# Ledger of designs, part 35: designed miniproteins, single chains, continued (2)

Each design is a single chain, and the fold is of that chain. pLDDT is the mean over its residues in the fold that is shown.

## One batch from the design tools (miniprotein)

Design m5201
Fold by ESMFold2-Fast:
Structure m5201 (fold): chain A 70 residues (1-70)
Amino acid sequence: VEELVPELVEGLKDEDEEKRIEAARRLGELGAAAYPTALPALLEMGFHDESERVRRAATEALGRITRSLA
């Protein structure tokens, strides 16, 4: 489980847009377990990724993680 978060954070940097979306989605599903490790990478992706689809996935993942903390 601890190894999964770093692997998914690495996936956010993949050349393949679909792999970046999948990594963000899976980090969101992990919720609190992804915090705080995934937070900087998801913020970077949500604001700066070239793909609108990837930016949306990162924003949704951030929302899921935040809800898991509340």
Scores: mean pLDDT 79

Design m5202
Fold by ESMFold2-Fast:
Structure m5202 (fold): chain A 94 residues (1-94)
Amino acid sequence: DVIEILKKLIELAKRLIEAAKAKDLEAFEKAQAEIAELVKKNKDNKEFMEIVNKAYKKGLEATKASTEKDDFERAAVGAQAFRDELEEELKKLE
């Protein structure tokens, strides 16, 4: 169920944002690893992967556009854009 997987990914994205804002490297790396594992387990789900690739692209673009010098502040901007895109796609499916 793509909806349930997206809800879990959004929860992980929220933890990633919180860790980045707190500048907690251990929590950030843990959240990244859990996101990577969830994506890897669902890589054969084409609908899910299309959404994830779009959200990832939005996150990367936001990170690159950020003028912030701190890596965690840039990561927080990227993670927020990633989460926003996932939430927008989830609304279309519900």
Scores: mean pLDDT 86

Design m5203
Fold by ESMFold2-Fast:
Structure m5203 (fold): chain A 89 residues (1-89)
Amino acid sequence: MIPKELLERMMDEGVKLVSASTAYVIAKKLGDKKGAVEALKEMKRSTEEVYSLMAEIARLKGDEEKAKQYEESRKKTVEELEKEIKELE
């Protein structure tokens, strides 16, 4: 059984990710390099949490293949965000 608290935390972190993504787009349009870097760091943090929670939920459902897919997606997305942060710094 999937704990309700785990699903709620995943949804909450998803909202934070969307908020950070919106802040990143605004910062880029305004030429705010510092704001863009800060937004990317928040996107990285929320991305790591969302994918980790999704993998955990998949395992609780008995779907190990889906859990591995989420772990691989987390690694790729985090690496891409880290590269963007370094390019702006």
Scores: mean pLDDT 85

Design m5204
Fold by ESMFold2-Fast:
Structure m5204 (fold): chain A 115 residues (1-115)
Amino acid sequence: SKAEKAAEGAEKAAEGARKAAEAAYKGGGDPSSISAAGMSAGGAMGSAMLARRSGEEEKAKQFAEDAAKSARAAADSALRGGESAGTEEAKKLAEEGAKKALEGAKKAEEAAKEA
């Protein structure tokens, strides 16, 4: 169903956001950036769960859009954490995590448009 596709998109955004938060943590950036990335990833996961459980096209679409927004926020926070850590390894981890979060966000946004 279209609701199921929106839920799948939201779940991809949540997975990307989780990877961005993990990258921020492993890179050893400042605690505020790590916390912000984690909270944003939590938000994306919550939205994905609600999208899956909604069973309604319009609600699943809205939750997919919310998951995408949270994933984009997780990417921003991870990149800030990578910069604050001041190592090339931390920056590379943050860039890869942010890329995964942004790819997930785009998939959630595309699924929401088709729903």
Scores: mean pLDDT 88

Design m5205
Fold by ESMFold2-Fast:
Structure m5205 (fold): chain A 89 residues (1-89)
Amino acid sequence: MEMEKKKEEEKEKIREGIRILNEVRLTGSESQLTPEQRKLLRIGEAFIRSIADALITIGDMIDAGSTPEESAEKAKKALKEGEERTKKV
């Protein structure tokens, strides 16, 4: 139950990190970020990298004839690994 509140807070940090990442991609100005914004950017980058790697793997699995259940399990694992990596950043 307390874990659900922590998940919501972590998801908000990831969303903010993704927003900052998109802003940096549009403006090209990473040097203008505060230290706090840079930390959020790194959290967003770590999460997106984990998801991108998983999506590539899932695509390869689908092309190889994997079932929807196998693809779903890979997606769940990727989300968990993404969350673990964001905590390490």
Scores: mean pLDDT 70

Design m5206
Fold by ESMFold2-Fast:
Structure m5206 (fold): chain A 71 residues (1-71)
Amino acid sequence: SLEELRERLVERLREEFKDRPELDPYIEKIENAKSFEELVAALLELASKLDEEQLKKVQEIVDEVLEEIRA
């Protein structure tokens, strides 16, 4: 479900970026996404604030969360 996907993504992203409070507003937008379009838009906005190494970490988190939901 969207709620389960959103909850797991927010949990993982907050853990990964716990030392980067400047990213909190972008993660909060993901937490408050009411549709898949809003979730994707919020993820892309977060991605725009990250370097290549951090983007790779976010991609790994998204892939892991999607695998957990499908299992």
Scores: mean pLDDT 84

Design m5207
Fold by ESMFold2-Fast:
Structure m5207 (fold): chain A 103 residues (1-103)
Amino acid sequence: SMKEFVEKTLEELRKLLEEAEKARANGDPQRAVDIMRRALKLLEELKKKSTDPEVQEELDAMIERGRAVLEAMPELTPEQQLDAAVGFLRDAVATVERILEKL
């Protein structure tokens, strides 16, 4: 079902957030960026499965923001890259949690 797919996506995003926070603690911006790219793919797959226009708009906004952050990454310091990646993962988790509440 759509609810089961959202629940699975949320579980995977939470695990990626934990990995991103560990990357920040270890000072590993390349790993944090890779984790962020994986999170973005999960959001894109969730959007493909959604037929609800409100859910699609919320996911589109998050996906567009993620792409913009990734494009800006080379201009950021390593600390800013880590903060940007973790911040994106936290917002992605919160967004999918809100989507799950509406199902």
Scores: mean pLDDT 89

Design m5208
Fold by ESMFold2-Fast:
Parts: C-alpha cells; sequence; structure tokens
Structure m5208 (fold): chain A 80 residues (1-80)
C-alpha cells in the first residue's frame, strides 16, 4: 500500500543527494528500519566519495529545513 510513497521518497532522497554533492554537503538519511533502500543509497553515496549521516526522522526534517532548504529548490527544479 505504501510502495509508491516509499519509491517517491527514495527518488527524492536521491535528488537531494545529487544536490548535496554539488553543494559539498553530506547525504542525510533517517536512522530507522522503516526506510527501505537507505543502505543502498548510503553505499552509492559512499562509493561516490560523499559523506553519509544517519539522523532520527524528526531531526532529519529539521536538518532539511535548516541546512538543505537552499539546495532543495535546485533539486526540485532538476527533477521537475
Amino acid sequence: AEAALRAQSLETLRAFAEAAKAAGLPVTLPASDRTPGAEELAEAARAAGAEVRYVPEDEAAAAWAEELAPAFQAAADAVL
């Protein structure tokens, strides 16, 4: 029932990872067993030489609002 939402979340995280790499920022991932593909994204980021951070879901949202807001618009424009 949540397959489409989870796939969209992973795609959004990938877009943020690309924008973060371009801005020289670490890739931020929620530290929960409910995030499928987080390890796959972490491995891809690690292989590309990017840093990976694991944070609680609510702290990840705070980091997104404060640290990633400038890169968010660029990522959204890139995937739209």
Scores: mean pLDDT 57

Design m5209
Fold by ESMFold2-Fast:
Structure m5209 (fold): chain A 86 residues (1-86)
Amino acid sequence: MMKEIEELIERYAEETAEWLMKVTEEDIRRLEEELARAPESQRPMAERILELAREALEGKLTREEVRERLRELMEEMLAEREARAA
């Protein structure tokens, strides 16, 4: 069970990292607009993704670093979800 979740997190991190490495300033603006309309509960995670996208656009992060940060973010979200389910 845990192994399947870990594989899903890895796949999501890889796919999202590929997208973030190609992100444009216009994509950042759209993400900022979506963040303004996001529910309060989703806002912290959306802000962290937006920050990561900005750093990737500025060339401050490699694809591997983006992937690692996304994996950590997904693991944190899963842990918080499990804590709330208990």
Scores: mean pLDDT 74

Design m5210
Fold by ESMFold2-Fast:
Structure m5210 (fold): chain A 110 residues (1-110)
Amino acid sequence: RDEAIKLLLEAQKLVEEVVTLVDEDDSLKLEERQKIHKIAQEIKELLIEAIELLRNNDPRVVDTLRKTEELLERLKELVKKYMSKEKKEEIMKLLEEALELVRKALELAE
């Protein structure tokens, strides 16, 4: 459980880095930026919830982590669709790392 919490804290930092890189892309339209920010915020909220559930030994963490994985995949689709090629490659690498951390935390929580 402590290992799973550490992985989720690392995933949270990667999602925050993604938001920073998205905000640096001046080519994004306001609506596109807002869609990415909304999904990223939902992911951050689910990661915080998952950490709290792990601390409380709550089995609902499995469903929360599965939802987090689904939203990370949706965020990847938005990045592929809207972001510039250079920023896209960097952000996609961070999102793939965050997905791997969430999946590993899910394996430890099951």
Scores: mean pLDDT 86

Design m5211
Fold by ESMFold2-Fast:
Structure m5211 (fold): chain A 84 residues (1-84)
Amino acid sequence: MTPEEIKLRDAAATLQRALNRMSPEAREKVRELMRKMFNSKDKETQRKLADEILELLRKEVNPTPEELAAIRRYLDAVIDGKPL
């Protein structure tokens, strides 16, 4: 496993832990935004959806700057089509 793959796994785990701290309603909204992001064909639309996910996480669970940076890395990797 490459250092990049390890960082992406850690970032995905950070996102999952943040989702687990949300209300069921907010968590479902993030899942719906992620579904729209994964199904989007346009990188600009994917980035807008990723920004909405990050903003919802900030509002609902107030993540640390380190957690937000990790989650952003995961979302950017998904948009860039990097192996997860």
Scores: mean pLDDT 79

Design m5212
Fold by ESMFold2-Fast:
Structure m5212 (fold): chain A 125 residues (1-125)
Amino acid sequence: MEIKLTQTGGGTVAEGGSITLTGTITGTDLSKHAVSWILQRPGEAPVLVGQISADGTTTRLLARYQGRLTLSRDAAKQQVYADLRDLRPEDSGTYYFALLDTKEPSSNFSLIVARGEGTEVTVVP
């Protein structure tokens, strides 16, 4: 069965504002997978902004997102959420979520089994 990831919740937001990104998973049980959130900007390497464990009890955030990003999940809905607040122009780009072939956070990209198509966020002063 093919894994399909869909994303919603992007858009244009004023600096200092907030936005929620939603990922929906089909084709696999979300309880088997840790989830990575990745920021991609044109011409730049992907940035791992945060991760959440399969059971939702462990989160890891990139330092600049500490206190400005909350990651959560709803296993019954097969959904994951990234709540961004106090947005800065540097936070602009395409945000992807990815499922890992592990239950715990890992920076090993070889563990990515599926990646969403991305949601564009534009932060304007």
Scores: mean pLDDT 86

Design m5213
Fold by ESMFold2-Fast:
Structure m5213 (fold): chain A 62 residues (1-62)
Amino acid sequence: VEALANEILELVAQGKFEAADALIREALESGVDPDELMEAIRNGPFSDEVKAKALSLLQSHM
């Protein structure tokens, strides 16, 4: 889950929001727990702005 969260955060940091959204959708469809993914995103080594955007994308699929 941590590696996946970091990939999502990297895409968001690069402004690749559609790619980040697609990766989130794929992860949830494959059975990744949304609560675990949210926690991994919150704990990632990224700015609060990048985390907030990633979390907003994830919440749109919950």
Scores: mean pLDDT 82

Design m5214
Fold by ESMFold2-Fast:
Structure m5214 (fold): chain A 86 residues (1-86)
Amino acid sequence: MAAEYLRKAAEAAARGDAFTALLYAGKAVQEARKDMEEGKISEETYKEVVELVERAEEALRAGDYAAAKEYLDRAAEIVEKALKES
């Protein structure tokens, strides 16, 4: 779920929809926290995802939708990889 929300956030960022991108990014962080608490991803992986989401939020505020998409896609890849290794 977290990775799917990050992908939806990245798609919204790509179309210039900062509000929808932030909404899905927030849902992704909440789901990633649950995955961490359930032992599905490490605390380090969760922190990396949060840092990438924070960078995406800064990019969205600056109007850099391309950078925001790249950060959100990278966060999704990290979550997808971590869940396959668990």
Scores: mean pLDDT 85

Design m5215
Fold by ESMFold2-Fast:
Structure m5215 (fold): chain A 110 residues (1-110)
Amino acid sequence: MDEVTEVGDELIDILKEVAPDLSDEELREQFKEAVRLVGRGEAPPEDASSVTKAVHLLLTVLAGDEELFERTVERSTVEDLEMALKLAEKLGVPEEVIERLREALERKKK
């Protein structure tokens, strides 16, 4: 099937700020994979990239899928959640989304 998700340059610029070591192509591919997984109601594998997990966490909260969000939090590191929170803040998502990500991050911290 053809690509169903197109990632605009402005979104890549924001992703580059949270993951500066990745190329624009890698960022586009990882974003598309996160969108595909959320669309299928699937949690990312534990070995998925931090960008894929961060985007997946953000999109799952925005979609209101609590069960999928908690499953992804379980598979995510503190760093993955910190990246999701930074991405959410840069994208200007609603405060309720930011607070849910912050609560998940605090639960993962020692």
Scores: mean pLDDT 80

Design m5216
Fold by ESMFold2-Fast:
Structure m5216 (fold): chain A 89 residues (1-89)
Amino acid sequence: SHELELKLVVAQMLVIAASADVFIAKRMIEKNGDKQLIKQILEDARKTIEEAREMIKELEPHFPEESAKLMEKVDEIEKEIEEVEKKLE
């Protein structure tokens, strides 16, 4: 249905948004940016990725291949968030 296709697009956009936040956080670390702001960006990225994960789970029965690829990207972004958070310690 068009509604499910739209949800797939939204899930893709959330994954892109979370990836962009992680990229910004990495750049801010390279520039010795504000540690508290970097932490906030990573927390926002984590919330975005969890929202994406919930949407992807709902989409799995309808778009199994696309959902699997998006979930792989979600897992990669979550791992990157953890690696960046560790650098802030």
Scores: mean pLDDT 89

Design m5217
Fold by ESMFold2-Fast:
Structure m5217 (fold): chain A 62 residues (1-62)
Amino acid sequence: MEKEKEKLIEELRKLGEEAGDPEIQAAVDNVISTIRGLDDIEDAKLLYDATKKWIRERAKKR
């Protein structure tokens, strides 16, 4: 489980840095902290997917 959570966290960090938006970076940091506190990998995956979609939609705003 820990290694699976770490992979999700690293992917979110990359997406946040690629976005180049301080607001997105702050939101990603908060989500990473939340995922680290989760005991259920399924909940972590749901939060990861929701955050990934949010980042992509916000980035489209330009």
Scores: mean pLDDT 77

Design m5218
Fold by ESMFold2-Fast:
Structure m5218 (fold): chain A 88 residues (1-88)
Amino acid sequence: AGEIRAGDTLLGSSTKVTVIAADGTVVGTGTAKMAEDGTTLLFTVGGRTYALDQGEALSAPVGVPAPATVTNVDTGERVTVLVQKSPE
């Protein structure tokens, strides 16, 4: 595995993210991690890595899915996903 488990304490809290297609079909679910800059959440769903700005993530209620716009880090494409934060 390529994940940095020991780094989770330094990188901050995890956020659950569900990606929903335009037709309402759930594409996948992943876990977001805080990036080293402390302002961006990174997560992988369907073999693609996306970035979510912390400001958008902070507006989402804890435990309730909320729509947010994320950016594909490889292509720059913006997509709408549901973001759900776990309680601490």
Scores: mean pLDDT 62

Design m5219
Fold by ESMFold2-Fast:
Structure m5219 (fold): chain A 60 residues (1-60)
Amino acid sequence: SPLDTLIEQVKKFAEKLTKEQLEHYIKTFEKMAEDYKKRGFEENAEMYQKIIDILKEKLK
């Protein structure tokens, strides 16, 4: 499915990043998610939150 493909691509992308790069992308996507939430685009915010969660798992 398109969602499964996106999740796989994000995981592959995250594996290539340093901790500093992961932290940078997490902060960027958190700002985007908060902006979407403030504007009432909850589905978009939720999608960015899923991406953030994947990136945070790679920091553990």
Scores: mean pLDDT 83

Design m5220
Fold by ESMFold2-Fast:
Structure m5220 (fold): chain A 117 residues (1-117)
Amino acid sequence: MAEEAEKKALEAGKKGDAKEAAEAAEKAGEAAYENSGPGVGKTARRGAELAKEGALMAAKGEDGLKAQMTAGSGAVAAAMAYTSAKNGGSDEKGEKGARAAATAGGGAATAAAKAAA
């Protein structure tokens, strides 16, 4: 499930499909929370949620700069959670969940940038 959401987010990001990237980021964030719990998982989920918000703003044709900044901030937060997981903040399952949320957040940020350009 987490790997599938990760692949969908990367594909949507490459295509500039901000709505699909947002949906994938949400699912990856939920999976990170289920696998890593309230520490790393909560931070990864919040990062993915923020990336989703930015991608949805871009999909709606809202302020492109605000959409990019919002999605980018979310992607950075999810990436930091994954870095924490790799440095002993989680087990292997939690690390995979946080990685999926970070990758999906990045896909959402890429899609937001393409949609806003």
Scores: mean pLDDT 78

Design m5221
Fold by ESMFold2-Fast:
Structure m5221 (fold): chain A 70 residues (1-70)
Amino acid sequence: SPAEERIARVRAEMDEEIKKINDEYQKKVNDPSLTDDEKFKVLVDALIKIGDVLDRYFQELARIRREAAA
């Protein structure tokens, strides 16, 4: 169905965004000049970004399901 195809695309986009956030996190956290406190802040920033991606994903899923039911 068109809704299932949209969900598959949105999931793929979410997975790609999370991968990019994780790649950026790993690059930053492996900087040997960072203190443990700074590394923790880098982790928290990455988790916030992942949370934002997941929130957008679940909002879009709810929208697609609502449109498909109409």
Scores: mean pLDDT 87

Design m5222
Fold by ESMFold2-Fast:
Structure m5222 (fold): chain A 95 residues (1-95)
Amino acid sequence: KLKEELIERAVEELRKLGGELLAERAEELFKKGSEEDVAALAAAARRGDLAALYRQLRYLEGKARGEVTEEDRRAGEENEPLGREYLERLEEERR
């Protein structure tokens, strides 16, 4: 379904940008994240925006631990528009 397709796409974008270790680490976090969280990471990776990518990874790691710092929360909020735009484009491609 949509979340599974998003995870596959995000893993592929990360593999192209940072290689197997980055993709493998992120894949486990994607299973626990929302569709928006995964889309935001995929969007950052596709753009080659390493700063946004690493902030999003840190945010997801914090959510997985149940300990989101204010800095991590702020990072997630900054990346929310990227995730929304990515999801919107995927829906448009599918019609």
Scores: mean pLDDT 74

Design m5223
Fold by ESMFold2-Fast:
Structure m5223 (fold): chain A 65 residues (1-65)
Amino acid sequence: SAKVQELLAKAQEAEDLKQQGEKVGKQLSDKSTPEQGKIINQMMQRSVEAAQKAKEHYLAQAKAL
């Protein structure tokens, strides 16, 4: 259904944001001092966790339809 396709697209968008956040966070952390890297990793982890929860939410809704 159109609604299932919409929810799957939103789940994919959340996955893409998660992967981009992990990649950017790692690159910045690798080029930073250990102290700066810790702060960068903490900020990116929060963003990645939010994106993962959004993905799981949309996938669960799509599966329930």
Scores: mean pLDDT 84

Design m5224
Fold by ESMFold2-Fast:
Structure m5224 (fold): chain A 67 residues (1-67)
Amino acid sequence: APVARDGVTGEPSPLGIDTTRLENETARLLVAGASDEEVVAWLQEKYGMSREVARATVDAIRAALAA
């Protein structure tokens, strides 16, 4: 039940991560035939990101690869 409010703002992008490198490695896995769920699990393991953030990242990279 939603009863509390906590700040869901501030650094939505991890400043300690090279975004270009993350995108390149994610794209490489997808091109190699890895499933979205496999790449999500890899992002969670390697970068410690949440499943939600990892899924959003995979979706963004797939969109970029399709362009």
Scores: mean pLDDT 70

Design m5225
Fold by ESMFold2-Fast:
Structure m5225 (fold): chain A 56 residues (1-56)
Amino acid sequence: GSAAARATAEGELAEAEARGVRLSPEERDQLLKAAEAGDGVTASALGRAINARHGL
């Protein structure tokens, strides 16, 4: 997989968590796997689902 894409996704998740978004270990793992695979559609869908869980 793409280590650079995964590193970018880890930074994005850290920023989201700093903004008050809470991620489970499973949600984090799924997002990082999607980023590493280059699956931006899945990553976006998961991000939207997480935001919806927080009322966003």
Scores: mean pLDDT 76

Design m5226
Fold by ESMFold2-Fast:
Structure m5226 (fold): chain A 105 residues (1-105)
Amino acid sequence: MEKEEKIKKAEELLELGKKYLEEGNFEKAKEYFEKALEIYEEIGDKKGVAKVLVALGELYRKQGNYEEAGRYLAKAEKIAIELGDKELLKRITDISVEELKDIVL
């Protein structure tokens, strides 16, 4: 189905964005994350949307923009709660705790 092809493309874009993020290429990472987000939103894949929002949160945290990082992580957490995805929720919570530690401590 066309939807399955779009999911695969969005997953490829998300992974490519993560690769650029690891390389410190924040501009390309953001571009690929935004492309993946658009596809997941178009097809209504809430779990895919949450995964991209986590990746954007990590990107902003690595840039030192903790306020924007927290905003993206909070959006992802809301979706994870709505989906009952305990594993995703735990990953988001762990990232948020590290973010708060960097800001407050």
Scores: mean pLDDT 81

Design m5227
Fold by ESMFold2-Fast:
Structure m5227 (fold): chain A 110 residues (1-110)
Amino acid sequence: SMSTEKALRFGVLALSLLGELHTTKRASEVLPEEEARELALRTLERIRRDFEAAAEELNIPKDFQEEVLALLEEAIERMRTASREEIPGLLDETQERLQEIFKKILKYLE
């Protein structure tokens, strides 16, 4: 069904975005503070863009879109002043919170 195709497509995207956060967290643990922060900010901005594009294409309900975008905007703002020690934790927290919302979106799409 069309819903099954949308769910599969979003599922693949969700795994990709969560995977990018995980990889960025691992990289941030070995990079100098400024490089770790710049990488994290770049990753969060890319995730925001990719999610926004997919949300429009898949007609994801506005409430879910707003929840995800607000979470990412908060993460980006917090990341701008995060110390090296805080960066991996912020990425991990963002990944966990995004995963919860993405599960709800997938259930909605079936």
Scores: mean pLDDT 89

Design m5228
Fold by ESMFold2-Fast:
Parts: sequence; structure tokens; C-alpha cells
Structure m5228 (fold): chain A 90 residues (1-90)
Amino acid sequence: ALSKEELKERIEELKEKAKKEFKESNPELYKILEEMGELGLEFVEKGLLEQAESVIEKMEDIIELAKKDPELALELAKYYLELVKELLKK
């Protein structure tokens, strides 16, 4: 299991990667990935480390898919963001 510091570092790295790859080329995808990263950091602060790790996995999956199919990656990102938001409502 990753520590809080390792989870935070990994989320920040994914946010920076999303900014470099997508801020200009796919700004809608970038905005979703930024929001997911913010939610992931909130999970870390609350000690919900399994949920934070799930956010990291989702962000990595979206970023990799976007290299092959940016339209499908955007739809997946929208779906994953809604799932992550539902986890915070409980």
C-alpha cells in the first residue's frame, strides 16, 4: 500500500502530466482530470487511501486511453468522475 505522501506525489504528477498532454489539445478532458486529481487529494487528506489509489488508477487509465482514442477517453473520464463523486456523498 502507498503512503499518504506517495499517493499525494503520484496524484500531483498525474495532474501535471494531464496539463502537459491535454490542456491545449483536449481542454475538456484536462478539466475532468484536474477535478479527479482534486478529489483524489481530498481522499488522501481524509485518510481514505484505498479511494485515493482508485482515483490514481482511473486517471492513469484515462491518460493512456487518450493516446489511442481521445473521444472514448473523454467519455470514460466523465463516467469515472461521476463514480468518484458518488463515493464522496457517503
Scores: mean pLDDT 85

Design m5229
Fold by ESMFold2-Fast:
Structure m5229 (fold): chain A 110 residues (1-110)
Amino acid sequence: SKEELINKVKELYNNLKKQLEEIYNDESLSKEEKYEKVYELVEKFSEEVLEIVKEAKKTLSQEELDEFVEYLKKLLQELYDWMIENDLLDEKTREVLTELQEEIEALLNE
């Protein structure tokens, strides 16, 4: 259902945000080590989100899919903004998020 898929995305996002906040606050990590850990987490998050989008497209009505996508775009924008503000978005991680947005748009236009 739409609610189940939204809840899956919320859970992934909340888990990611918690881990990113832990990395941000870890004074034992260098800037480079923080970027590496953030990249690994965002890459996994991206892969899991893309699988949920594929499931949503197969299972949801067009109206429900549109609502799901609107919610997802808002979450991804909040993530992007937070990472920029906290200086956790290196070029490599930015490319992962850009590719995720492009892959979501490609899937929706099929």
Scores: mean pLDDT 87

Design m5230
Fold by ESMFold2-Fast:
Structure m5230 (fold): chain A 90 residues (1-90)
Amino acid sequence: LEAEDLFEAGRYDEALELALKVVKEEPNSERGALALNVAGAALAAQGRYDEALEYFEKALELAKKVPGAEEVAEAAKRGIEIVKKLKEAA
């Protein structure tokens, strides 16, 4: 996803905006689930941990319903655990 490239470049606001556009265009797809993960990661990178958890939970819920999205589901679970630990450390 282009949103992943933006995230890797540190362009978190643009990564979030593009990821949410993908979610809107492809809401019940593997790409939609992946985009929800990118949104969660971008929010977490900005310290917006409660919002990040909401998006990772949405990604996990969607990925469980979409064939072929098992890796996206595992990534969402890891994101949730990381953000919970970051909230405890803050």
Scores: mean pLDDT 81

Design m5231
Fold by ESMFold2-Fast:
Structure m5231 (fold): chain A 79 residues (1-79)
Amino acid sequence: MSEERRRLTEEAKKKIQSAVKELEAEGYTVTKIELDVSDDEVTGTVTGVNAQGETKTVSFVLGPASQVGDAARAMHEVW
């Protein structure tokens, strides 16, 4: 992997991990991480469930659609 691709993967991992930590801080257990690719953007979605069975979703933009490969690698390394 190139140095630039590694850096982009690490930046995507930090965004995913930040969303996971946000849900965990609110008492949710992460159950699903998804990537959605639109015409222009790659969006990460992290879904968690709490002790009461309530579901919460956090969505964030990972980058342009051209970076989908880096986002997919990041998700695989975190999840």
Scores: mean pLDDT 79

Design m5232
Fold by ESMFold2-Fast:
Structure m5232 (fold): chain A 75 residues (1-75)
Amino acid sequence: SAAKAKAEETLEVDMSQSATLEEGKKKADEAAEKAEKLGKSIAVKVSAENGAAVYLHITVRQKQIEILEKKAKEA
């Protein structure tokens, strides 16, 4: 029900076809870091069975929390 970010403001990552968990985790970390540097949200298309997908979701949320905490400390 909240407004969604536009495609230009969102990095879309498809990890459903990651060959290994290690490759998926590396791809997830790179995607999360890139999204953080660009100040964009990340939209992930993944299989629920893909452990790399879970890792990306956790990493993205953790970085968002860190950004918010940093802003609160600087306020």
Scores: mean pLDDT 55

Design m5233
Fold by ESMFold2-Fast:
Structure m5233 (fold): chain A 88 residues (1-88)
Amino acid sequence: MLKMTPEEARLLAELAMEYNGDFPIAKVDRGVQVVRDAGYTEPEVITTAFLFATYYVLKKWDKAEYYRKKLIELVGEEVVKKMLEALK
């Protein structure tokens, strides 16, 4: 079960207002699906993957790098590398 944090909820609200139909949600979903397909479905892992994907596609590199490091600790570098391929 995906549990949205207050930070995720605020980020999604900001993106809905700023990007409207231009927000790359399909790209974010594709990245998160790579993590699910690797066998990781825990809320903490999926939340970290979602935050990393979102900040990465928005080119907010400092925040993306922070969540990338956390995600590597949870799922390993190989899964994160496959996710990055899905996000381009």
Scores: mean pLDDT 74

